Designed miniproteins, single chains, continued (4). Designs and how they scored, part 58

Each design is a single chain, and the fold is of that chain. pLDDT is the mean over its residues in the fold that is shown.

## One batch from the design tools (miniprotein)

Design m14135
Fold by ESMFold2-Fast:
Structure m14135 (fold): chain A 59 residues (1-59)
Amino acid sequence: GRELAEEAARELLEAGRAGASPEEIGKLGQRKIAELKKAGGTEEDLEYVERAGALAAAL
């Protein structure tokens, strides 16, 4: 749930800060969203990760 979403967001932002491409960040984000859906993540948790991925891709 929430902790998994926060961990996923952290990993996405760390990848962006490390210079990962927007394509790489997008692939990581899709994988994390799929994991959250399997774990019963809420729509708010999924949106949180999607927003973090968009921010990371803009870094």
Scores: mean pLDDT 81

Design m14136
Fold by ESMFold2-Fast:
Structure m14136 (fold): chain A 61 residues (1-61)
Amino acid sequence: MSASELTDEQLKEIAEKLGISVSTVREILGLAGEGKSQREIARELGISVSTVSRVLRLAGM
């Protein structure tokens, strides 16, 4: 059984480490779960590709 859901506290820590909102972290994870590339996620959310990459790495993805 593979549950790849982060707790609200984990999302908050990622957001604080990267200087973004928890809502942005949630959207990055949702878009990544849909199979979107890091570049497409960055474009849709108006953030850098490096920020998207770091969120996914901190999330264990």
Scores: mean pLDDT 77

Design m14137
Fold by ESMFold2-Fast:
Structure m14137 (fold): chain A 62 residues (1-62)
Amino acid sequence: DADEEFIKIVEEIYKENPDASDEEIIEEVIKRAKEKGLLKHYSEEEIKYKVKIFLDVLRELE
């Protein structure tokens, strides 16, 4: 589903770019989400909020 696909994108970008800032990760997630058509399910503002939440979770799991 769209939520699962979105989580995968965030995790992939985070793992590929462990030293990237939240802003850089958000930018890349929006780009990939647009390419995959996920912007039909999320606004860019919603993506920003969700990425921040998921990054906090991923950093907690480190």
Scores: mean pLDDT 76

Design m14138
Fold by ESMFold2-Fast:
Structure m14138 (fold): chain A 58 residues (1-58)
Amino acid sequence: PLSPEELREAILRAIAELLRAIGDYLEAERAGDEEAKAAAEARLAAARAELRRLAEEE
């Protein structure tokens, strides 16, 4: 199991990835780049899944 420090770092990393993916998605939406938008959607889904897994960590 992760130590409290490692868990905190993993959560912060996952949040940072989520925020980056949101930014990329909005930029792609603005530019009309459908391929970049789809890639950002996939990263959003992955970041959400990681946050859910970390939320279940004890």
Scores: mean pLDDT 81

Design m14139
Fold by ESMFold2-Fast:
Structure m14139 (fold): chain A 61 residues (1-61)
Amino acid sequence: ARELADKNRELWRAGKAPALSPEQKEILQEIAEKLREIGDALQEGLENGGLEKALELLPGK
């Protein structure tokens, strides 16, 4: 019983995303998508030597 409660709490901490507002979920999805785009651009830059395109996708500009 208690062991199940502790595991449920850990799953709840891992799954705290369900407790997030829709706005927070959208922001996290946008961040994940942008990171994927940056990763793809960096990979292409490494293969083609054109890292400038990847740098343009970095946040903070």
Scores: mean pLDDT 63

Design m14140
Fold by ESMFold2-Fast:
Structure m14140 (fold): chain A 73 residues (1-73)
Amino acid sequence: MEEEEKKKKEEEKRIEEIKERLRKELEKKGLSHPDKEKEEKLIEKSVKLAKEIAEKLIKIGEEIDKELAARKA
């Protein structure tokens, strides 16, 4: 079924966007490492951590939205 394929493609898209944003942030803050291998490792680790945090934040956000909607009612 196509829904799982769409989910995977959206996830890959988000990961690529996060990687690009992270590279730009590292460049802006002067945190770009001369060793490109270490820089890529840091980016990959940060993306993995950001993905875990994003999943938790989405769940927390949904719970907050439900609580706010309930308080409004």
Scores: mean pLDDT 69

Design m14141
Fold by ESMFold2-Fast:
Structure m14141 (fold): chain A 80 residues (1-80)
Amino acid sequence: SKVLEYADKKLQELEARIKEMSKTLSPGMVAFLQHLLDSVKKHIYELIKETEDEKKALEQIDKLIQATLNSLDVLEKLQK
């Protein structure tokens, strides 16, 4: 439950960022980011279900979320 609560919080932060970015992006890019969000959610929930070690699950969630946020940072820079 603690791992799931942490994952939900991190996914909400990611969703909020994508929602903010979507205000200035084309419909095609918005669709791409929504698909990316759905893919990340699916991977995180599968990881929680399959990972027996809570610490390992938390570390992998952080790594996946941080990699996604870094990709969004690159995307924002490429728009300028």
Scores: mean pLDDT 83

Design m14142
Fold by ESMFold2-Fast:
Structure m14142 (fold): chain A 56 residues (1-56)
Amino acid sequence: MEEEIEERVERAKQALEDFYADKNLEPDITEEELEKLLRKHVERGLADSAAVRAAR
């Protein structure tokens, strides 16, 4: 639920930070804007993946 969404957003943020650090790059997007977009995508993904989980 909301906790799961937050966990996924946090994990995605960390992965992106690691990626940019490895490449010596700066992100194209601000942290707060990135969080908004990730939350939207995670919510959408969870709606789709709920059917997949139920199938297991």
Scores: mean pLDDT 66

Design m14143
Fold by ESMFold2-Fast:
Structure m14143 (fold): chain A 62 residues (1-62)
Amino acid sequence: MEVEATITSGQAINLTTGEIYGVGDVIRGELVQETSDGVLQIRDLETGDLVLLSRHHAEIRE
């Protein structure tokens, strides 16, 4: 499932590069995994980078 996640609070972490994203940043890609506590892993379809964020700290658009 392709998603767009806008960070509304806290931070997201690029597990591939170590880059940290903050409030207002947008992560786009394929939803690879979601845990029962709402932790999302999104893979950027252009770069292949894996980004970790919480759905409770982001607005998710499909």
Scores: mean pLDDT 81

Design m14144
Fold by ESMFold2-Fast:
Structure m14144 (fold): chain A 62 residues (1-62)
Amino acid sequence: DKAYEYLNKGIEAFHNKDYESAAKYFEKALKLDPKNERARYGLALALKKLGKEEEAKEVLEK
């Protein structure tokens, strides 16, 4: 499952504090599985760590 692979890569990148890669992987996971709340919250958290507060809010409001 490609969505699951991207989700796991996002989690790994986030744990390594590579928030830009984490955001990209969570975005790919969410694109393949739009109902994946974990990918959505992960993306929002990664964006927040990158200082992209408005983008993070938009992700959570969907």
Scores: mean pLDDT 84

Design m14145
Fold by ESMFold2-Fast:
Structure m14145 (fold): chain A 58 residues (1-58)
Amino acid sequence: MALAVAEQALVEVNHLFFWHGKKPSDEEIREIALRAGRKLGASEEQGLEAARILIEIK
């Protein structure tokens, strides 16, 4: 699940960068991952793990 949340969050991060022209902060990535997790029916822990993965590869 965390990987699926990370994949969805990455799409939203790329969309934000394309439209707003800025690299998201760690806090913005966390918020995006939690939002993506809610869309997929994932737990808050799975959303936070997805955020950790995305921040680590940033």
Scores: mean pLDDT 73

Design m14146
Fold by ESMFold2-Fast:
Structure m14146 (fold): chain A 57 residues (1-57)
Amino acid sequence: SEVVAELRRLAEEAQAQGDRELLFEVGVRMAEEAARLAEPPVPRARLEELVAEARAA
């Protein structure tokens, strides 16, 4: 996904600059996008787990 590629670039820039808030936000959005593209579709409970895991990183 082009969106995932853009989010990955933002994560690298945020990490290089020490912008923890942006890095966290990008991580959450990446997890949401990954869940949206999954086949079969990811249940809501699993999506919540992925978001929680991204927040803990």
Scores: mean pLDDT 70

Design m14147
Fold by ESMFold2-Fast:
Structure m14147 (fold): chain A 94 residues (1-94)
Amino acid sequence: QLTDGQIAVNIVNQTTTDILHGRISERQAMGRIRNALDIVDTMPRDDQITTLDQMITSIDYGIRRARSQGNFDGQRILNRIRDMIRTRRDQVVS
């Protein structure tokens, strides 16, 4: 059975893939990421930090892929998602 953290990371991984393939809008991507962050918010603090770090790692991989492919829209959307996740991580550690 998947943990809440694994579910949240899987949402980010699938969202990243869909962005890179142009399958979803920025609005749809942001909605999925908000749902993943809502799951993270229910977790204990240490698990939140670990999960958010895994989400950032996934997004960083996606940004590198978008850059190598010349996918400027994908890179822009993924950078915005990265900033959102990073802001949440900073709030958790404060």
Scores: mean pLDDT 91

Design m14148
Fold by ESMFold2-Fast:
Structure m14148 (fold): chain A 86 residues (1-86)
Amino acid sequence: MKIIITLTDPSVGAALAAVGVGTQVMLEGGEFKATVSGNTITLTMENANDRSVKLAYDFAKGVEAAGGTATIKEEGDTLTIDIKHP
């Protein structure tokens, strides 16, 4: 599965947690790329296994529990998570 996480105005903690998801994908044989533009960080991960996909969903739920906004969209083999902090 492909995972795309976009963070707008992230806290340092949220950014590090999202990089942790990407690192897990990479260590499990997938690919991870990060791009920073202004206050937006885009993380693109390819060949993510079920464990990494679950970690991405858990990350999104953790953001919502901390008062941020997470929008999750699954289309075909792509999971997109858009994270905004109020």
Scores: mean pLDDT 84

Design m14149
Fold by ESMFold2-Fast:
Structure m14149 (fold): chain A 58 residues (1-58)
Amino acid sequence: MEAYKIIKKNLDYLKSQGRKEEADELQKRLDEAIKNGDLEKFYEISQEIIKLGVEVDK
């Protein structure tokens, strides 16, 4: 899978695991970043999502 799809899947997973508000906010920021073409913001948010995914798995 592409990084984009993995990130989206992690967001949905976080929502299912009871971190709904955090996941929703991150998803909104991610969507805004892609709409504005903010590569820096997109990358930063992606890293946050990946980090949360790793922490949740642990």
Scores: mean pLDDT 73

Design m14150
Fold by ESMFold2-Fast:
Structure m14150 (fold): chain A 65 residues (1-65)
Amino acid sequence: SAEELVEKGQELLKQQKYEEAVKAYKEAIKLDPNNALALFNLAVALRKLGKEEEAKEVEKKLKEV
């Protein structure tokens, strides 16, 4: 489920596994595109990877939910 993928992403963020966290959050968003928590945490993980432009695009989507 989207909720389980968000939980997995949060655990990966705690472990500083940012690339794996991004994958988990992207899968959560495929299942639930309006999941504000997944969108917010995806932007955080992307910034940890230095992917600033991708993070900004995710934040634009977050404002739509």
Scores: mean pLDDT 84

Design m14151
Fold by ESMFold2-Fast:
Parts: C-alpha cells; sequence; structure tokens
Structure m14151 (fold): chain A 64 residues (1-64)
C-alpha cells in the first residue's frame, strides 16, 4: 500500500542518516577532530557516499 511504502522509505532514510552519523563520529574520534563544522563536513561526505544505494533501495520499495 502507498502508506506502507511511505513508512518503509521514511525508516530507510532515518537508518541511512543514522549510519552516516555513526561513521562520521567514528572517523572524527579516530582523527581527534572536535570541531563541529569539520564533523558536519565528514557527515555530509558519508551521507553522499550512501545516496546512490539509498536511491536504489527506494526504487526497489516502489517497484514491489
Amino acid sequence: SPLEEAKQMFVLMADTVGEAADEALAKAKEQGITDGEEIRKIFMEELDKKLPELKAKVAEIKAA
């Protein structure tokens, strides 16, 4: 159903953002980065790396 598809997409987006945040924080901690602006840049880079896979998974949900 459209509502169930929307829910699956929202959960997938939330999970993707969470994964990107966890990876960015892990990298910042490993490199001793404490500047919020620099951590934000790392987060955006990690998120960008996940966008193609996120787009593919969204397409699969919509095709099902």
Scores: mean pLDDT 84

Design m14152
Fold by ESMFold2-Fast:
Structure m14152 (fold): chain A 68 residues (1-68)
Amino acid sequence: SAEEIYEEFKKKVEEILNSDLPYEEKKKQIGEVAEEAVRRLLELGDSRSAYEVMKYAAEKQKELDKKV
């Protein structure tokens, strides 16, 4: 379901943020996970959840940019 895809996406983002990876690698992996979630949600016809995924990922990447 769309809810399961979104919840799995958020969990993966939290795991990336809690890792010891460099900021640039964290941003890249968040983008990759978001791209996969968006593709899956669009295949289900759920554009609203796809938008929420994009918004969440952009917000987390912006937080990482402040540490550069």
Scores: mean pLDDT 81

Design m14153
Fold by ESMFold2-Fast:
Structure m14153 (fold): chain A 69 residues (1-69)
Amino acid sequence: SKEDKKAAVKRIGDYLVKEAEELGFPEMAEKIRKLTEEALKAIDDGDWEKFKEKYQEIVKLAEELNRKK
């Protein structure tokens, strides 16, 4: 369902924000938080292209964060 998809996206975003904060990258945490909010809004709006764009940006930041471990 739409609600299940939103819950999954929020869980991923919240997890990455916490990791970025714990690793000492507050700017990255804020950017991930904003992108997560924009991705959730895109799901609510039914805007698949915008969702894909925002989610790809989250994935890129997740990869960058993983390299900083």
Scores: mean pLDDT 86

Design m14154
Fold by ESMFold2-Fast:
Structure m14154 (fold): chain A 62 residues (1-62)
Amino acid sequence: SAAELTRRLREALERGDLETAEELVKQSPQNAVGLRALAEGLAKAGMDEKAAEYRARADELL
């Protein structure tokens, strides 16, 4: 269900629901696409430190 979690994550990020987005990523911690999408969403919201942390986790999966 990685594709389903990624779709729900995109929808949460589109509406600015960062709390739901983080919970969805926690349900699929090996999903690099989801981790990168969350990091980009956090960076757009000005949460640069948290964005960098999620980006680093995504990079570890490459």
Scores: mean pLDDT 81

Design m14155
Fold by ESMFold2-Fast:
Formats: C-alpha cells, structure tokens, sequence
Structure m14155 (fold): chain A 62 residues (1-62)
C-alpha cells in the first residue's frame, strides 16, 4: 500500500500535476489498496495524462 501510494505521487508529479493532486492520488492508492502499476496509472491520469482515470479513481473513492 505505501509503495503504491509513492508510485501514485511520483507519477502525478512526473506528469506535471500539483503537489495537492499528487497527495490526493497517493492517499487514494493507499486507501483502495491499489497495486504499484494501478497506482502509477491513476497518478499520471490525475496530472493530465488521462482525466478518465482520475475521474474513475475519484468516483471509486466516494
């Protein structure tokens, strides 16, 4: 879970997202128990790679 959260944060920042978006992606990955690969995809999507992934992640968390 922690490794997945770190992957989500790193991916969001690498894709040009804000620190707040990176934190949100990391928290989501930790809470949902995502794998490292799934967390990295969610982080990248949150930062603007694919808003669909970010929206799906947000809806799943709600």
Amino acid sequence: AETAAEAARAAALAAGGSEEEAEAAAEFARDEGLSVTEAAGAGAGTAGGDGRVALAAARAAA
Scores: mean pLDDT 66

Design m14156
Fold by ESMFold2-Fast:
Structure m14156 (fold): chain A 57 residues (1-57)
Amino acid sequence: GPTYTATRAYTALAADELSFAAGETLTVQAVVDDTWVLATNSDGTTGLVPVDYLTEV
């Protein structure tokens, strides 16, 4: 999927969400809705990520 960069850090609030640091690169696997995407981090961990925290690379 397309690659995005996190603009700020996020701490997961639910077990299916992904925590990440500002500047981290995430690969989007699927769009869940207008707020959330399913993404994989550099460690190979997949989880839900808020779209508003991402910018295109």
Scores: mean pLDDT 81

Design m14157
Fold by ESMFold2-Fast:
Structure m14157 (fold): chain A 67 residues (1-67)
Amino acid sequence: GEAMPEEEALKEMERQQEKIAAETGDEELAQLAREAFRLYLKAELEGDEAARERAEALGREAEERLK
């Protein structure tokens, strides 16, 4: 079957997102963290500078939300 190392990373990211949501009760924070990582992965695979910049911005928003 078709499989990519990136798919394993995405599944682990989903597991971590569920854990964050369960422990913090903040679904938005968990989704924000997942989205940032997804964009980082996209930037690495495709060389998409805009995706990297967006991933960094979302990561900073998640960190600011926690304070």
Scores: mean pLDDT 71

Design m14158
Fold by ESMFold2-Fast:
Structure m14158 (fold): chain A 65 residues (1-65)
Amino acid sequence: SKKEAQELILRGIALKLRAIGLEFEAELLERRGAPREEIERLRREAERLRREADRLFAEADKLLA
């Protein structure tokens, strides 16, 4: 189903963009001397979102094959 695949792709893109934003936020906090735990939390969340996006893209690819 093309529509279902498109929705998964759009969700994956949204998660990738959110992950990029969190990585940028983590870098800004690091430059400002924020606590390491807070910076690491943001980076872990970004990594989680990237992995979830990749799973959605893989699922969409299966629907388009």
Scores: mean pLDDT 89

Design m14159
Fold by ESMFold2-Fast:
Structure m14159 (fold): chain A 73 residues (1-73)
Amino acid sequence: MEFEIEVSADGTVKVYKIEGDKKTLLEERHVPGKPASEIILETIKELEEKYGVKLADFEVLPNNRARVKLEPK
């Protein structure tokens, strides 16, 4: 499975599921006062626990975004 995590300067966090050419918003939340890197790592951990998968690949993108590839069990 592939996801994109976006963290805005105001602490708005958006998590997208990537399915081929389709990008679907899964969740949006507001987490003020945390560094973008901390938010991204915690979001990856939540996705691993929620879907029962493990992090396979992690790429940091510009503008506080991360592309995350998780391997299904």
Scores: mean pLDDT 78

Design m14160
Fold by ESMFold2-Fast:
Structure m14160 (fold): chain A 70 residues (1-70)
Amino acid sequence: SAREHLARGRELFAQGRLEEALAEYLRAIELDPTYEDAWLALGLVLGSLPEDHPRRAEALARARRLAATV
């Protein structure tokens, strides 16, 4: 479920595993684009990644597509 992906993402984020946390948050949003907590968590992990990180740009593109479907 979206809730389980958010929970796992938060655990990974706490461990400093930012790329894996990012993937879990994107999956939570993909399953439920109205899940506000997942969008907030995505914002926090993106803010924790370096601006020039390749996965940050990829994740922003995916998040924009998901937001467009709502």
Scores: mean pLDDT 78

Design m14161
Fold by ESMFold2-Fast:
Order: C-alpha cells, then structure tokens, then sequence
Structure m14161 (fold): chain A 100 residues (1-100)
C-alpha cells in the first residue's frame, strides 16, 4: 500500500496515542507525589514521545514512554499516573502493530 494512504488509515490510532500521552501529562501535573523537577522531566519526555508519534517513529515513542514509566516508578508516582503511562505504552504498541 502507498505510504500516504496507510498514514490516513491509521490517523485515528495516532490520535488515540497522542490523547493517551495527554492523559499522562495531566495526571503527572495533578500528582502531589511528584516534585516539580520530576513533573518537568516527565513533561519533557512526553513531548519527545508526541514528536516521535507525529514523525511515525513508534519505537522512539515507546522508548520515551518506557523512560517516563521508569522515572515515575522511581519517584513513587500515584497509581493514576502509572495507569496513564501503561495505557499510553499499550496504545503506542497497538499503533505500531497496525502500521506494520
């Protein structure tokens, strides 16, 4: 299949991943267990993940999300933050599989 037609077909999946990363950002911002420095690091990695998704670099996006998970786990983030991260990773992996 042609690249552009394939991209258009998976646009809904791309939007789902971006929305899931947006939920990670909102959950991290609302988490009183995270220091401002930890929240900023999560935000920077999340923006990297979004940029990677838009650029169709799904392995890079998953790597950024796994880095967020490690950082959040080490920081003792709330279950809400950890669930949002796991959902974003799941959506990114599903999108990669569908795009293949």
Amino acid sequence: KEFLEKVKKYEKGINKVLEAIGRVLRAADADPRLTPEQALKITALAFGAMAAVIDLRFDDAIEYLEDIKRLATEAGASPEVLRAIDEAIKQAKELKKEFE
Scores: mean pLDDT 84

Design m14162
Fold by ESMFold2-Fast:
Structure m14162 (fold): chain A 69 residues (1-69)
Amino acid sequence: MKKIKASNLLVAGRILDAAGDYEGAVKAYEKAIELDPNDKEAYRHLAEAYEKLGDTEKAEKYRQKANEI
């Protein structure tokens, strides 16, 4: 199922985020969104990861996308 692959990437992103690898978390969440573009949770996590990286513009962009889903 498409959702299983997206969920695996979301879990990987959360593990990387917990480890402090925000750059790796961003990449994992971006791939999760590519597989499941309607995953509101993935957009929220991506926004938070960008905020931790100091990229406030991208963080706000993805928060807005999450709110639209």
Scores: mean pLDDT 79

Design m14163
Fold by ESMFold2-Fast:
Structure m14163 (fold): chain A 73 residues (1-73)
Amino acid sequence: SAQEAIDRTLRALEPSLSPEAVEAIRRTLERLARGEISPEAARREIAEILRAAGLSDEDAERTAQAAVDAVEA
């Protein structure tokens, strides 16, 4: 399910991110799962959260795309 994909994605990110960043990513992925936001918009929002959390642009974009793909699968 989409919720299981969200939970697995956040569990993988949790050790490297603040609780606030994890919660922001959860909210974006839940909006994606509900069809309230496009996959591209979700990817951009998550990449911005990850960059703000200190990830490089390349790592942020790769991680955001993987998170979106996991929920869309």
Scores: mean pLDDT 86

Design m14164
Fold by ESMFold2-Fast:
Structure m14164 (fold): chain A 64 residues (1-64)
Amino acid sequence: KEELRKMSDEELDEKLRELEKEGKITDKLIEEAQKIMLEKLKEGMSYYDALKEAKIYVLEKVEK
């Protein structure tokens, strides 16, 4: 979790792309990540930080 937050946006995207290729990222998981991003935006997070939290959520759900 903390390690994922230290990763660059490009490194996170690369990991997500790999998982998507393996079929591990479902439409449901994408919807859940979208909801997290929207809730973080509503809480006053920047778009960048909200998107990063959504990406981390997907990675945590797949690789927990």
Scores: mean pLDDT 76

Design m14165
Fold by ESMFold2-Fast:
Structure m14165 (fold): chain A 75 residues (1-75)
Amino acid sequence: SKEERERKVEEFRRLLDEVVALGAKIKAGEATPEELARLAELMAQIRKLAEEALKDPELREEFERLAREADERIA
């Protein structure tokens, strides 16, 4: 449904934002072991959402856009 897609897009964006923030902490040498474990959890959740997008063209397009934006923020 449209509402389901919107929730997944917001969840994906939130997960990417957290990954970017943790990436910044890692670069600064401020990441704790708990935060490194959290990064692994986030990557697993991102993978799950990406798999759900494989059969939904609108969701896939939005995920690709968000992932590209996140890559630019990390680089």
Scores: mean pLDDT 82

Design m14166
Fold by ESMFold2-Fast:
Structure m14166 (fold): chain A 66 residues (1-66)
Amino acid sequence: KVKEVEEKIRKFLELNPEMEASLRGLARALKVSVGTVSKAVRRLEKRGVVKRVRRGSTTYVRAAEK
């Protein structure tokens, strides 16, 4: 479920607030599809929980500031 993936992403970033994780990296670590991670990240971004950062051609996710 997307909501379970949202919670796992939130916990990962709370434990590693200085880290930027790629969508593909999160999908592999959580053993879910990249599409599921992408949907979860969009929902978390809408709620102000995470921020997407582009580094070249790759999109990364990190904890949002405040």
Scores: mean pLDDT 76

Design m14167
Fold by ESMFold2-Fast:
Structure m14167 (fold): chain A 60 residues (1-60)
Amino acid sequence: SDWLWDPSLSSEQFGLILQQALSEPDPAKQQQILQTQAGLTPEDIEKLQAAKAAGREAAR
């Protein structure tokens, strides 16, 4: 439904941006990369971090 944004193409770009953000040790810079380059809102970033925390808990 998005004429401007291709879901397949944005998925690949998002993957690269996410990997770059995960390589960033500073959480503030990590959020900045996700917000500015991936276009995520602060709420989306919080949900992503919560999912990561849940994933780490599941690893135990």
Scores: mean pLDDT 63

Design m14168
Fold by ESMFold2-Fast:
Structure m14168 (fold): chain A 80 residues (1-80)
Amino acid sequence: NAKKYYTEGLRYLSFGKYEEAIKYFEKALEIEPDAGSQSLLGLAYYKLGDFEKAREYFQKALELDPNNIVAQLNLKKIEL
C-alpha cells in the first residue's frame, strides 16, 4: 500500500532520519508514481547533501505536478 509507505517516510523525515525516509518513499513510488513522494525524496536527498539526486527528484515531482510547492521552493535553492 503506497499510502502506508508514504506515511512512514514522512515520519522518518520528521525525525531527521533521511536515509530511512528515502527507503519508504522509494517503496511508495514502486507502487505508483506521485509528486508528493517524488518531492519528499528530493527533500530527503537535499538534507543529506546529495544535491544531484535532490534536483532529479524535484524535477520529476514538477513533471507530475507543476504546482508542487516543496519541489518549486527547494529546486530554486539548489539552482542558485
Scores: mean pLDDT 85

Design m14169
Fold by ESMFold2-Fast:
Structure m14169 (fold): chain A 74 residues (1-74)
Amino acid sequence: MVTEKDIEELRKKIEEIEKKIEELKKELEKMKKDPSTPQEEIEKKELELEIEEGILGIYRGLLKILERKLEEQK
């Protein structure tokens, strides 16, 4: 059975990924404001951000499934 602890652990993972995404967005904004930053470096950071956002989407989808299963166990 799904437990509240399973939900809490998954929420922690989501929180870690959200923090990484926020940091990547801040770095990317700074890079875009700096005219000396090569376009290739910006593109690499944008790809890294896209990958992390994809992972976040997967974990959020899993959280919804687990929360629904926990609700069904009540």
Scores: mean pLDDT 82

Design m14170
Fold by ESMFold2-Fast:
Structure m14170 (fold): chain A 75 residues (1-75)
Amino acid sequence: MKPSLEELKRTAERGLRIAEELNYPEEVIELFRKALESDDPEEQLRLLKEATRLMNKYRDEDVKKWKELVAEREA
């Protein structure tokens, strides 16, 4: 099943928000921004795959930061 342009943009928007909230490296944030700016579904999919790959690499490093950010916003 080929994702729609709208579905890819929604995925990129959500990914960008999560990456910013978790203070992911600029390279991850930039990939999500480029995906949002692109109107080519193939380019968006490529950028989203790369961003997700990098997020998975950094997620363990940023889990502690995520917990701190959530606690600060709730407290």
Scores: mean pLDDT 72

Design m14171
Fold by ESMFold2-Fast:
Structure m14171 (fold): chain A 85 residues (1-85)
Amino acid sequence: AEEMAREAIEEAERAIEIAKEALKLGGKSGIPLAIAAAIRASGAIFLAEQSIKTGDEEMARQALEDARAALEVAEKALEIAKKEK
């Protein structure tokens, strides 16, 4: 349970770093996706922290799923930002 929550936090932190990189590069289409990824990643961290406090394994699973989704969106935002001109 805690292991899933910690993995969710790590993946969400990675998503936030990638989203920040995409925002620094700029680009009209990449910015909304980078913001969306950062918001979702922040939510995943919150859920993961709550799952550690409560021992809720389903909440930990949801946090991991949200973190992974945020990472995918962040990577897509970075790809768009790199090639958009």
Scores: mean pLDDT 81

Design m14172
Fold by ESMFold2-Fast:
Structure m14172 (fold): chain A 61 residues (1-61)
Amino acid sequence: SPLAAARAAAVAEVKREFNKGLDEIDKELDPNSPEYWEKVSELHRQAAADYAARLAAIEAA
C-alpha cells in the first residue's frame, strides 16, 4: 500500500540521518569521553522524534 511504502521510506530516511549523525560524533569525539554518550543519547532522542513526526505527517495525509 502507499502508506506502507511511505512508512518504510520514513524508517530508511531516519536510519540514514542517524548513521550520518553517528559518523560525525565518531569523527569529533573519543568514545571514552563523557560527551560521547551525551551526544549519542541526544542523537537517539532526535531520531525518535523525527520518526514520530514523519509518522504523524503520513497519517495526516
Scores: mean pLDDT 84

Design m14173
Fold by ESMFold2-Fast:
Structure m14173 (fold): chain A 79 residues (1-79)
Amino acid sequence: AEEYTKKAEELLKKGDYEGALRYAGKALELDPDNARALAIRAKALGKLTGKLEGAREQLRELAERFPDSEAVRAALEEL
């Protein structure tokens, strides 16, 4: 799970949003409550589709579900 999440984060930073979605999806198949992978998926999908407001809404819901996740809070602050 962690290897897929790391790869998804690398791809997101490079602007490979489709690759980031693929590896975040693999991480979520192993652990559907992986807050970091969920945040990466939301950001990548928002950037790929141009629906940044939808990505913000999804990240706000994730912040309520995972209030102690710094990854989710950081993703919200960056969007």
Scores: mean pLDDT 78

Design m14174
Fold by ESMFold2-Fast:
Structure m14174 (fold): chain A 59 residues (1-59)
Amino acid sequence: EEKVKKINELQKKLFDMIREGKLTEEQVREMLREIYKLAGVESDEALEEAFETLKKRLE
C-alpha cells in the first residue's frame, strides 16, 4: 500500500530527472536500487537487468 505509493513517486522522479539530463549513470543505479528495495527485490542481477532495460529505452 504505502510502498506502492513510494515506488510510483520514485519512478516518476527518476523518469523526469533522466529527461532533464540531471542524472549520472551511478545516480540512476542508486534510484533503481531504492525502488527495488522498496519492492522487496534485493537481487543484483534483477537490478542490472532493469538498468540495461532503462538504458535501452533512453537510447
Scores: mean pLDDT 73

